# Designed miniproteins, single chains, continued (5), part 84

Each design is a single chain, and the fold is of that chain. pLDDT is the mean over its residues in the fold that is shown.

## One batch from the design tools (miniprotein)

Design m18910
Fold by ESMFold2-Fast:
Structure m18910 (fold): chain A 88 residues (1-88)
Amino acid sequence: DIEESLALMRASIARYVGDEKKTIEYYNSLIKNPENQEKVTKLVKERAKLEARLVEAVDAGDMDEALRLYDEILAVQKQINKIIDEDK
């Protein structure tokens, strides 16, 4: 259920609002290359902006915009995971 998935993502984002610094610290602990640390930090900040927009779209009942933002958040997360996996 897409509506249920969006509601769960929105609730998760709301629960962890303000944890951006902790998320950056955690990912940086997994990355040895300083250039990759900088790239992941930028992606985490971009994800946080998309997450804020997703909360607004869900709260406004704009399901088309919420789904578009959901896909963008997943694409950013895929980029973060790729950088971490290749940092060896």
Scores: mean pLDDT 79

Design m18911
Fold by ESMFold2-Fast:
Structure m18911 (fold): chain A 97 residues (1-97)
Amino acid sequence: LIERALSLPENTIEVEEKPGHHTLLAHTNKENAVETGEKLTLELVKLADKMKENETITVVIVITNPDGTIEVRTSKLVLDKNGQVKSEEESVSTFKY
């Protein structure tokens, strides 16, 4: 998934709708990170509206920094029985390419 996000053109979001497991991938840079985050939030809301109980969304955001490092943010979200989206897992990693 991280490699797929890295292969996307910068400032691009990919949405994969799959029964049971949805995926949101984003590749951005520091300059456009806020705008990309806002667009991702809108896509998350759209996916949540289509989700059933116990379905999951995996979110991977890759941010390229001016210093040549890459920040990767990964979240796994689940829709609970009350229609609430909950974060099950979250990780942030920074590495030099």
Scores: mean pLDDT 78

Design m18912
Fold by ESMFold2-Fast:
Structure m18912 (fold): chain A 81 residues (1-81)
Amino acid sequence: EPLASPEEAIKAAENFVKEVERLLAEGDERGKRMLIDLFKKEVEEHLPPEVAAKVIELLDRLEAGEISTEEFLKEIKKIME
């Protein structure tokens, strides 16, 4: 499988954040968890292992409520540059 470009990965993260925010606004905690799990799988399949590990750590922190969706996106942009 071809690896995602940094720009492609950032765009995927922006779309992911919008969907997480929508699910949170609807009170769908289960949907949020499922979406995070799906995004972890996409990250593992399409990003280099070292980059994927960093993104998965951020996803774990987002799932645990340690960071906001805004903070998550900021850190993703930082990793992809």
Scores: mean pLDDT 80

Design m18913
Fold by ESMFold2-Fast:
Structure m18913 (fold): chain A 88 residues (1-88)
Amino acid sequence: ADEVQKALSALTRWKLHVEAALAGDDSARPLAVAATQKSYEYLKKADIPTREEAVEAVQKAIEAARDGNFQEALRYIDEAESAMRKSA
């Protein structure tokens, strides 16, 4: 429960940075790439039925953000959030 909440909070913060980077805020670009690691770390410790789905979505979002594909990263962030919330 605590780990899922921490992962969701980290994911929400990451989404804000990705949205800012898409809007042209260059200062948000490093955060749009780096912030994703915290969500992944918390999620790996979460004992939830949808962990595999959420982990896969977060990993795809990480790769998309590293490639500068922030629009695709947002889509995978939404998929990860959906998977985590299904377990609540």
Scores: mean pLDDT 76

Design m18914
Fold by ESMFold2-Fast:
Structure m18914 (fold): chain A 84 residues (1-84)
Amino acid sequence: SGAAGAAASALLGVRNSDLTEEAKKKVEELLREALRAGRAGDVERAIELMEEAKKVVEESDSPEEAKKAVLKGLDNAIRVAREL
């Protein structure tokens, strides 16, 4: 549940962000897969997909402030999924 909840929270953050439309679509797809993996108990795959989402955000043509906010949310989601 922790990994699934973290992915769902990150997904909401992305939807409400100022990321470009293209970046939002890619990141949402990855986070939906992470949510599915988390619900199945595949925590390692959920984390892997959230790390891929971070790369998409970093490489996107989005405002720096939007990237910082979303990356902070993804870092927190990964931390929660790892149960640190």
Scores: mean pLDDT 85

Design m18915
Fold by ESMFold2-Fast:
Structure m18915 (fold): chain A 76 residues (1-76)
Amino acid sequence: MLMSEEELEKLEELKANSDPLHRKLIEDSLELGKISREILEALKQGKKEEARELVKKMEELLEERGKEINELEAAL
């Protein structure tokens, strides 16, 4: 998932103004956006090893976020 600097700044603002339950989801979204940008930058520079490590971290965060969303749906 590609995320711009503006999108990350917008999520930071949402995080500051969100209730505690939604704050965690926003934090994970911010981290995903940051890693996505780092992966793109590493790939542009030909740093394939760094890009692979970042992809692994992104996969872990996506799995964690998926569990959080499922828990919220189950609570409704």
Scores: mean pLDDT 72

Design m18916
Fold by ESMFold2-Fast:
Structure m18916 (fold): chain A 82 residues (1-82)
Amino acid sequence: MEKLKEALKKYNPKVAEDLDTMTIEEVLTAMAREVSPEDLEKFLKENKEEIQKAAKEQSGRTLTDEDIEELVELARGIAERR
């Protein structure tokens, strides 16, 4: 968790603070509104193991590679809006 929080601070310090009260899935969805699809994909690839571990610990749900691709697609949809 702590390593993931430090990585999130690099992109958006506000989103990193939300990790204390929100699930990792909720934080990643919020991040998708703030960052480019390319930056989100890079973050997800660099922190994949930590993200998957956090999701399992918080919700008992396993984030798959497909779930990560879905988050990148969400970010692309948001970017196309503006």
Scores: mean pLDDT 71

Design m18917
Fold by ESMFold2-Fast:
Structure m18917 (fold): chain A 90 residues (1-90)
Amino acid sequence: SEEEIKEHIAKGEEAAAKGDYLSALGHYDQAARLAYEQGDYKTAAEILRKAVDVVKNYKAANPAALSDEEVQQTIARLQGLADKLEELAK
């Protein structure tokens, strides 16, 4: 539901603000999947871009916690998926 998507976005934002990397990504993943299942590709893409920001911010704050390769691969996957979803939204 739209309400469930909004709840997961809010929980993801709260987790991100606390530096809870895995919780933030988990909630954004759930929100993006729900938006996708409802055909809301624009919202799904926006949520994936929020997930990219979580990865970038966490790496900047914790340089040794994630490898450069892991960060680059994760960002490329999330951005690539967001770009494809934005194209589907047209």
Scores: mean pLDDT 88

Design m18918
Fold by ESMFold2-Fast:
Structure m18918 (fold): chain A 88 residues (1-88)
Amino acid sequence: MQLYRPDPALQALLREVGETRETYTPGEILRAILRYARQKGLVVTDADGRRIIHLKGTRLGEIFGMDSIDLSDLTPLIDAIYKHSTVV
């Protein structure tokens, strides 16, 4: 399986949830980000009843340039992980 190195900003965020390695699979990065969102209380229900990760004004939102992620479609989050990681 191909390994990726998160950029320094993403790597610093991952360290807050105990991720101290330099390289990860995309699936490991995705799981770590979802763990971060749960631990920081970022998973909310919006005005339309959708479950989202609230990113506006958060460090994760600043890194990815996103205001929210719909938990029913993780494609934007996966795309952001690839944009903020280098293949090893």
Scores: mean pLDDT 85

Design m18919
Fold by ESMFold2-Fast:
Structure m18919 (fold): chain A 85 residues (1-85)
Amino acid sequence: MTFSEVVERFYSLSRQQQTQLFRSVSQQMDQQGMDDMSRLTRQTQQNLVTGSDRDATISINRVLSDAFMNPTFRRILVDQINRIQ
């Protein structure tokens, strides 16, 4: 799966599915000891639930940018997005 396909799949998800995705990603990041990325994905989940649309957009863009630059983050994101029902 290319990164462009990951981005398209992500934006095809409902807000509820996006929230579930970031919850799952955050848990996987915690299990791998990736504390900074876990905190970012947890904050993004919170912004989708209770934050402003601006805060949600900013944190989503940060997650996607960090996933593009980090192969481990990208692998976890791809794995979790493929598990979303």
Scores: mean pLDDT 81

Design m18920
Fold by ESMFold2-Fast:
Structure m18920 (fold): chain A 87 residues (1-87)
Amino acid sequence: SPADVLRQFTEEVLSRLDEITKQIEASETDDQIQAELDKAVRVSTEGLILMKVYEELGVPKSLVDEAMEKINKKVDELIATAKKKLS
């Protein structure tokens, strides 16, 4: 179902963002951090587009909102990690 696809896609996005956060923590140069941030932008943009598509396909808004909250929380954690490394 579209709801099951949304759940699997959400877990994949969260896993990708978590791996990017770990790579930022392991980065030794600003260039390495910037490369990982560029990956995070692409992952987040893909996530936003697909969430809107699933909402239009009739997935309940409550499930889409829950998925978006999880992704936004992970993005906030990723940004906080990058900020600490760049300061």
Scores: mean pLDDT 85

Design m18921
Fold by ESMFold2-Fast:
Structure m18921 (fold): chain A 100 residues (1-100)
Amino acid sequence: SALELLKEFAKLHSEIGEIAEQHVPESKRIEVAKLLREINLLIIEALEALLNKDYKTAKQKLEEVKGLLEKLRELMADIPEAQELIDRALEIIDKAIELI
């Protein structure tokens, strides 16, 4: 289900955050932290929409998450471990969108 996929996403988001804390240069740290926070808030909004069967809003919020993940991928381009986790997160979001 889309809900189960978003639970898996929450684990990946946490792991990406840990990698960012260890490896992101100080000059990019605030920008990365802001993107991670925005992604988390949009996922909460997507979950609320799914629980209310508002599939249009859920899909819109997940498309916004996808865009922010792509920005995060660019900011963390020099961190291979982050690239793998972000690519996996993007796959989960794409699958969740296809289910709604």
Scores: mean pLDDT 89

Design m18922
Fold by ESMFold2-Fast:
Structure m18922 (fold): chain A 76 residues (1-76)
Amino acid sequence: SELERLIETIKNSKDPEERLKALQELAKLVLTRALSEEERERIYEALNIAEKDPDFEVAVAAGVAAIALAVSEVFP
């Protein structure tokens, strides 16, 4: 699953550029398709971790992805 790959990369990749790219792809994904409640919960967990990332650009991208997720709730 594309979603599972992105979450795995965000949580486990040692490369901050890979984590950044995965967060940008995740933000696009949440705006382009419907999400199940289980998928939303898994994304929230990953974003809570990424918001605390030692890389500033990764932490900012997590914030942007969180906004995208919130927008997807208003326009399901």
Scores: mean pLDDT 84

Design m18923
Fold by ESMFold2-Fast:
Structure m18923 (fold): chain A 100 residues (1-100)
Amino acid sequence: SDVPQVLLDAVDLLDKVTGEAIRLAMSKKDYDTASRITRAGARLSVLLSEADDLNDVEGVERVTELIKKAGEAVLKGDLEEAVRYLEEAVRVLEERLERL
């Protein structure tokens, strides 16, 4: 089962993407967006831990793709797109976990 590795990779990617997004937001003095990214990142960390307990591989994979898109948005300097993807990742995983 690749579930533990997929989860660890998702957590590592989340940490990297949220760190870079917060750094970029702070450099722009966009404290509201930095706060949103921080909250979404913290919530995703909790939700990914819960997904591990439930062996929700598909949920982890879908969230990982959204985090990758957030990372691509950060590289383009598009913080609003980045935060939308992170907040969407939270919503997707919360809805999945409520059904499991």
Scores: mean pLDDT 85

Design m18924
Fold by ESMFold2-Fast:
Structure m18924 (fold): chain A 74 residues (1-74)
Amino acid sequence: SRTQEAFGYAVEVVKALVAGDEEKAREILREALRRLGREGLETVVALAVQMMEANGNTDLAARLRELAEEVLRE
C-alpha cells in the first residue's frame, strides 16, 4: 500500500539522519518524491518527524524538514 511504502521510506530516512548521512537522506527523499509524488513525500516527512520527535531528536526533525523543502525546490 502507499502508506506502507511511505513508512518504509520514513524508517530509511530516519536511519540515514541518525547516522549523519545527509546525502543518503536526500537520495531517499528524491526517490520517495519520484515514486509517491509530493503528497507521498509529505507523508514520509510527517512520519519520520513523528518518529524522531518521539525519540527526542528534535534537531534532526527540523533538519529533515529543511532537506525535504530543498528536494521539492529541485
Scores: mean pLDDT 88

Design m18925
Fold by ESMFold2-Fast:
Structure m18925 (fold): chain A 79 residues (1-79)
Amino acid sequence: SRRDETIEKLTELAKQYFEETDGKEPLTAKKLEELAKEAGIAVSRQQARRILNGEDGFQATEISIEEGIFLIKKAVEKL
């Protein structure tokens, strides 16, 4: 589905971001939105925040790299 494809692409972008930053920079909803925009993916900040928050209700204003990847994976599983 379009949602599955979008989340998969966002997960790939997040992995690339973490690799390039050596895990030193947090992944925020704003940053994920910026990465998506640069890749030509239409994602709002609200959608990015929902993806990063997953089922845990964790606020995606600033997220550690491990938590960011974990929450994106949870979002893919739940859709």
Scores: mean pLDDT 63

Design m18926
Fold by ESMFold2-Fast:
Structure m18926 (fold): chain A 81 residues (1-81)
Amino acid sequence: SIKEEIEELKKKYEELSKKAVAASGGTPEEVEKLIEEAKETAKKLEELAKKAGAKIEITYVVNASPHKPGATEGKVKIEYP
């Protein structure tokens, strides 16, 4: 079901977001990889949500950087029709 795929991607996005925040201040390679995976997952989420006619609100991970502390987790809110 498309709803099940959306819920799986939402969980994946939130997990990647948490990992990106935790990796802030670490190696550039780890932070960049997690941010890119989160972005790709968010894009797939938006596409599937549109197909399902659902409303989606994505808060992106902010300030996740190898050089700076203070990153904030991304989150997903979704409302099905």
Scores: mean pLDDT 75

Design m18927
Fold by ESMFold2-Fast:
Structure m18927 (fold): chain A 63 residues (1-63)
Amino acid sequence: MSLATIHMSPTYEPEKEAERVEAAIRSGIRAALELGWEVEIFSSPEAAQQGEEVRAALEAALA
């Protein structure tokens, strides 16, 4: 895996869980970078669905 793309859902309620969500995202991004992956974050409706799949795969790899 040479590239990890993280898409954030624009409809997600970040304000309600901002600190927790931010910490989780930072942890995932940092881990991907430590593995030498390039991380790109996109926030569009279409990309959000693909981003959730990529993020889930990243989380599975980190678990």
Scores: mean pLDDT 57

Design m18928
Fold by ESMFold2-Fast:
Structure m18928 (fold): chain A 94 residues (1-94)
Amino acid sequence: MEEIEELLKKAREALENGDLDTALSYVEQALKRLDQATPEQVEEVRDLLHAIADKAEAEGRFDLVSRATLLLIQAVMADPELRERLIAEHLHHH
């Protein structure tokens, strides 16, 4: 849906500007619309959450790391096929 595309665009722009709180807020709003999302949009939500978590960790913003990680788990669990693939890859690489 168009709202998801706009939210993801705003999240990317906020992330590029270092505004992790704003970026996470837009991704969280997009996550609530995952039932209406394309597979590509679902992947973008996960990529953005991972990027936000990584930057938050580097900045010592563990409050954002915790929130982003929880939302990432929710995004992965919303896609059973991806959940199984990520678990398999994690087991094979470690």
Scores: mean pLDDT 76

Design m18929
Fold by ESMFold2-Fast:
Structure m18929 (fold): chain A 66 residues (1-66)
Amino acid sequence: MEFATPEAERFYRLGLEAYERKDYETAAMYFGLALSHDPEAAASRRLLGEALEALGRHDQARRWYA
């Protein structure tokens, strides 16, 4: 996976760790931070959507799949 900045990659990895612990609120926060540093990162967009779905925020999640 390609990230525009080391910060985007770091936040993406932190989001993955939170997601694996089922801490979806923290995962969504970190994936959002990864996107703030690399808005084109498909992996961060997809996983932000998945974390939001896990939190029951389906309308917000659909935004990231479109």
Scores: mean pLDDT 76

Design m18930
Fold by ESMFold2-Fast:
Structure m18930 (fold): chain A 83 residues (1-83)
Amino acid sequence: MHTKSVEELEELIEQAIKDAREAAKLGLLSEEELKEIEKKYKEVKEKIEKSEEEEQKKLLEEFLLWLQKKIAERAKRAEAAEA
């Protein structure tokens, strides 16, 4: 299997941010949380410019996992309210 490229990871992160914005429209995320996500991604991009290829991939992958986990956690809270 091909290891995900920096571009592929950035695309996945951008998609996850879109999912976060959709979740915010449904009331699952606050505007403050969206701003935090955007700020954190900007910091990651800044670190990538100073990092080697392998480190760039690791930083992007860690951010993607963090973002997906944060979205999933909020979705679980909404599902719990259903019961």
Scores: mean pLDDT 73

Design m18931
Fold by ESMFold2-Fast:
Structure m18931 (fold): chain A 73 residues (1-73)
Amino acid sequence: SRIDELLEEVREKGELTEEQEEELIKLVMETEGVSEEMARAGVEALKARIEGAPKEVQEEIRERLRELEREYE
């Protein structure tokens, strides 16, 4: 799958480019049927994890994703 291919490229480079981030957002929206806002939050969480962002930053991103999920029920 294209998502798996992108994740492998990101894993090999240890970074997620802006172009790869936008492509992942589109793929997540198409595959999972979620909103762009929710897909973007999910990809941002993944990027933070891959790039080794502080735990506090990762938790903040996860909380934002939870809020988006609750809004749509």
Scores: mean pLDDT 71

Design m18932
Fold by ESMFold2-Fast:
Structure m18932 (fold): chain A 71 residues (1-71)
Amino acid sequence: SRKKAIELIKKAAELRKQGRFDEAVKKIREAERIVGKDETLKILKEEHPELYSSVVTADALIKIGDEIDER
């Protein structure tokens, strides 16, 4: 549910503040499995803009990697 995704994103923001970046990313990926990438990005943008900027950058880098893997 969207509520569970919001809780996961809140936990990810707290983990990022603790310097636990790998664990923060895992929580974001769990939220994506529940509500999808678009909804996860909306929640991040509204509730945690700093984490949103980091995720958008990471997702852009992953997309570039996927394009290379198709060659």
Scores: mean pLDDT 71

Design m18933
Fold by ESMFold2-Fast:
Structure m18933 (fold): chain A 58 residues (1-58)
Amino acid sequence: MDAETALEKLRELAATAEGAAGAIARAGLHESQRLLDQGDVEGAAETANNALKAAGVL
């Protein structure tokens, strides 16, 4: 999944999900945004996709 789509899904999950899934989504969103701010679009996409898998969404 591309960075834009993965980050959008992570933002939605971080805002709506509770418990472990919500915590994983919030942590993944924070790290993905940090990488994106550094210009690492590929790293941001990978981190976001990994967070979505860990949260059980992918």
Scores: mean pLDDT 79

Design m18934
Fold by ESMFold2-Fast:
Structure m18934 (fold): chain A 76 residues (1-76)
Amino acid sequence: GARAEPVEASSATAKVGEKATLTGKMRITGAEDREVEDTQEVTATSAGTKTVPIPVWGEVDGERVGAIADATLTAT
């Protein structure tokens, strides 16, 4: 069977009130070996550093697989 795991997550800095783009990546192994990336746009509503979970989904031979990559947003 296919296996999916998070392998990379971005970090971004934004000013409060601005949008930041955060990216998460997973690796699928087993039946095939490839990486899948997904991107979310998040508005920085308060100052500080927080974790933003980025769900990443894929499909292998009709089977849906997914992982959550924990990205970091720092707002100033």
Scores: mean pLDDT 82

Design m18935
Fold by ESMFold2-Fast:
Structure m18935 (fold): chain A 77 residues (1-77)
Amino acid sequence: SERKDAERYLEGAKVQVMRRDLEGAERLGALAISLISDPKVKEEVETLIREALERARAGDIEGAVALLEKAIALVRS
């Protein structure tokens, strides 16, 4: 299902953030966003991914991962 695929892409984005592959994380985040049909969930997930990538670029990997985990929780609900 699209929801399960979006969850998998966000889990992949977490792995890429931990590996410091921010370009890979951004690509996987964009793929996850493309699969979200609910416009409110899509906007919230997009904001969380953007903030996570900003945190990761600043060296706050733990903060970035926490924001991506929030995005995964929103997709699951």
Scores: mean pLDDT 89

Design m18936
Fold by ESMFold2-Fast:
Parts: structure tokens; C-alpha cells; sequence
Structure m18936 (fold): chain A 142 residues (1-142)
């Protein structure tokens, strides 16, 4: 019925809205990580190092949450195009989680600044791609 289709669409929209909120939180954490990594490269203080490691850890946890929401969106969505976007979002979230964990380890091990910057740049790319996919989901469901 039309009511059942509307209920499924409303659920998918709710999931996408929550995913967008997590992606915006991830974008803010990437901005904080960029500043913290730059500060640590200059200061070499244990305090700045720990803040950068902790922030990368928060980003990894947020990526895990986004992956779970993407799976829920995939399960609820009825349109094949919307399902494919949630499937891609889950893949991006997994890649972001791996990159965030690698970044935490790189900072902890005093990896070269260029390697740390490359991981932050990768995280920025993945977050931007995730936001675009979520925006596409919301447009298809509107």
C-alpha cells in the first residue's frame, strides 16, 4: 500500500539523516586531527601526541557507527539505486575506520609527517565522498 511505501521511505530518510550527522561529526574530527597533527609535528610534546591519537580513535569509532547505519539503510531501502548507495557508504566507512586506526598508530610510532598528512588527506577524501553519497540518498528519497 502507499502507506507502507511511505513508512519504508521515512525510515530510510531517518537513517540517512543520522548518517549525515555522523559524517559532519567525522568532518569536524578530521579538521581537528589536521590541526593536532601540525601542532604535534612542531611541539613534539607527549600531550599533543596523545590528543591526536585520541581524536583518531574517536574518528575510528564514528566510522564504525556509520558502517552500521549504512547496513541498516541497505536493509530498509526498497529501491536498488538507494541500496547501492548505502552499500558504497558502508565500504567507505570501513576504509575510513582503517585509515583512522592507521593514523593513530602512525602518530603513536612517530611516523614521518608526510605519512601522517597522507592518511589525513585520505580521511578527508573518504568523508567528503560519504557526505556526497548520503546527499544522493536523500535526493532519491525526496
Amino acid sequence: SMAQLQQQRDKAISIADEALKLAEEAAELVRQLTALADTYAKTKSDEDKQQAVDTAGQLARLASELSLLAQEGYDVATDPEVKELFRELRRLAHEAGRAASQLAQAIRNDAPYADIQALIDRLQELVDRARRLIEEVLKLLS
Scores: mean pLDDT 91

Design m18937
Fold by ESMFold2-Fast:
Structure m18937 (fold): chain A 93 residues (1-93)
Amino acid sequence: SEYKKKVEEELKKFKEYAKEQLEHLKEVLKTAKPEQIPELEELIEVLERMINAESIEEVIEEYKRLYELLGMELSDEEKKYFEKLLELEKKAK
């Protein structure tokens, strides 16, 4: 039960982050130039999938997609953190 609670807490943190970013991007979209709209819509779709994710595995997959769309690479520290979260979720099952 302790592992399940920790998984729920971590998943909630990712979803809250995604909600905050989604609200920000929806405001940016209102004043965006036509050429910027397709990229912003893809980012919004990824964030919406993060909010609807049912597992740590699903939310990490969408977070990686978000980084790819932004032209960013995950740090080694972030990769190790994600591996630990995936192990935590396996223990929670």
Scores: mean pLDDT 86

Design m18938
Fold by ESMFold2-Fast:
Structure m18938 (fold): chain A 63 residues (1-63)
Amino acid sequence: ASAEEAEEVGRLAYEEGASSRLASGAATAMLSGNQALADQVVARLREAGAERAAELLEKLTSR
């Protein structure tokens, strides 16, 4: 995944009300290539109400 895509996921998470820490975590999870970490962050984003960021992260890491 690209740095640009990771930045977009983080930006969407922040705009949807996720904390800056969770938004940064989403970008990091995407760049990590670690599916287990990505799955955990998707769940956290959904819990925070950041559904658009969660969907984008899921699409980019598991498609």
Scores: mean pLDDT 78

Design m18939
Fold by ESMFold2-Fast:
Formats: C-alpha cells, structure tokens, sequence
Structure m18939 (fold): chain A 90 residues (1-90)
C-alpha cells in the first residue's frame, strides 16, 4: 500500500506541474479510496511518503531552470523539517 500511495502521489505531482487538473482530481479520488479501504498509514510510513514525494517534487522542479528558486525553497523547507523530526526522535 505504501508504494502504491507513493506512485499515486508522484502522478499527482507530475499532473500538477503540467496543469493537468483532471488527473490531479482522479489521483485524489484514488487516494481517498485507498484510505477508506486500508485506513491511514502509520506515522513512520506517512513520514516516508511525505519525504519521497517532496524529493520527487524537488527533482521535477529542477528539470526546468525557471523553477530553481522554488526547488531551492522546498529543499530548505525539507531540511528544516528533517531537523525538527530528528529533535522529536531524540
């Protein structure tokens, strides 16, 4: 289920960056169905999904130099979140 959620969210990132709102809506509905069927992911798996999707989005943004500032901002935000998670885990 975790890898299925990650693949759906990657599709949502690609669709969002391509202004393909129909695919974004379709992916959102598929994610809702998975949550209804299997329940919410455990916290550790939610963090894994969040991290993988953030990394995927940064990589996607970096494909276009016009998006470099957005990629840098997201990377900085992820670094701050990683520091907060490390502090919480200590």
Amino acid sequence: VVEEVIELLKQAVDAYENNDWETVEKVAKELEELIKKYGPLPPAQQELVFRRIADYRIARLERDPANQARADALRAAMARLDAARAAAAA
Scores: mean pLDDT 74

Design m18940
Fold by ESMFold2-Fast:
Order: structure tokens, then C-alpha cells, then sequence
Structure m18940 (fold): chain A 94 residues (1-94)
């Protein structure tokens, strides 16, 4: 399975859990950590597929952060669930 898909699924699940618990600050911190780990993966990976998936996941986590900064928790939950679903599909295909 692509490392980017595993990281995206893991962090998207954690963001979703934090938001369901009403912990917006923890959700933002998790999303920021996901972006940093995905950036490191882009720098260290030799896989073009893994780099592309990491770039797409970074954009999805940035959208989650934007929704949270706008106070739109429902949109952030929707985005996190969608990201988790996409990432799990990439893991299953591998």
C-alpha cells in the first residue's frame, strides 16, 4: 500500500475522532502534523505515485484546516471522512 495512503487514512481518522469529541484544537494540531509528515514523505520517497498521493492528501488536510478556521466543523468532518474513504480505497487496491 502507498505510504501516503496509510498516513492519510490514519490522520483523517484521528481528525474525525477529535472533531466528534468536540476537540477542534486537537483536530487542527493533528491536521498540521499530517501535512508535515506528508511533506517529509514527498522529500524521502522514490515513488512518483506515493508523492502524488501525498500532494493530494496535503491539499485535503489544508481544506480541513480552512473549514475549521471558518468555524465550519460539519464541513471539516465531511472532508475528513471523504479523505479517509479515498485513502482506504488506495490501500485496498494495493
Amino acid sequence: APSAAILAAYYAAQVSKALKDGDVETAKEIARQAIEDLKKLIETSSSPVDKKLAEEAIKDFERILQALDEGNVDEAIRLAKRLMGKALEEIIKS
Scores: mean pLDDT 88

Design m18941
Fold by ESMFold2-Fast:
Structure m18941 (fold): chain A 65 residues (1-65)
Amino acid sequence: GMADGLAAAEAKAKKMGEQLGKKLGVSEYTVTARVTGAGTVAGVATTGDAVFSVGGTPEEMVALA
């Protein structure tokens, strides 16, 4: 469902943010997950000047987890 898709998008963005933070030597990152107007979900992680984004249907995000 939508809640599972949001959780999956947030988890994926968090994992990528942690990986980027380790590579850049930064321990702080910000993660945001939201539902889009198209009925998809999006996750964004920012670490320093680096940004990672992921998005898709809730079903696609769950399948990628």
Scores: mean pLDDT 75

Design m18942
Fold by ESMFold2-Fast:
Structure m18942 (fold): chain A 110 residues (1-110)
Amino acid sequence: AMTPEEIAALREAARTLREFADKVLQAVDSGDVKGAAKALYEGAERLREIADRLAPHNPDLAEVLRQVAETLRKAAEEVEKTGDISPAKKAAEFLRTLADVLEAEVARAE
């Protein structure tokens, strides 16, 4: 069974994924390349912070969150370098899917 700390971290991760997916998609819909990159960098930083708190309780899941954070950082870097917003849209769709999965896991553990 998941610990209360793991459940709390997964809830925070799911909320963070939805928050930044929405922010990125709003920037994508408005053509705001700089806003999309900023939202991806901020999302990556917050996911790393959650992963660091989760690592003592579930190191494998913490590593998954770190890999997601790195994917967002790379998407942000590509958007800034190229001016192409399409990597941001793909990243946001991935974040929404992952948030749904994490929310389902939390619901099963509660």
Scores: mean pLDDT 85

Design m18943
Fold by ESMFold2-Fast:
Structure m18943 (fold): chain A 77 residues (1-77)
Amino acid sequence: SLEETRRLAVELARRAGYTEHAALAAAHTGMALALVMRLAREHGSPEQAKRLEDVARNGDLEETAREAARLAREFLA
């Protein structure tokens, strides 16, 4: 869900110390998705980043949000 993705991205940004990014992610789904993608590239595996990028390229927003939420949960574990 888009709301769940925003909530998880905000929590992830807060723990990473990205206070300004957390505020933007709370307001906008696109910013939340961009933040999770950035953190996947910087702190996740190349496989995780590629999977999210592949889903986003297909244009399915709900599936992209679900993958972003899945990655955010993994980073918060």
Scores: mean pLDDT 75

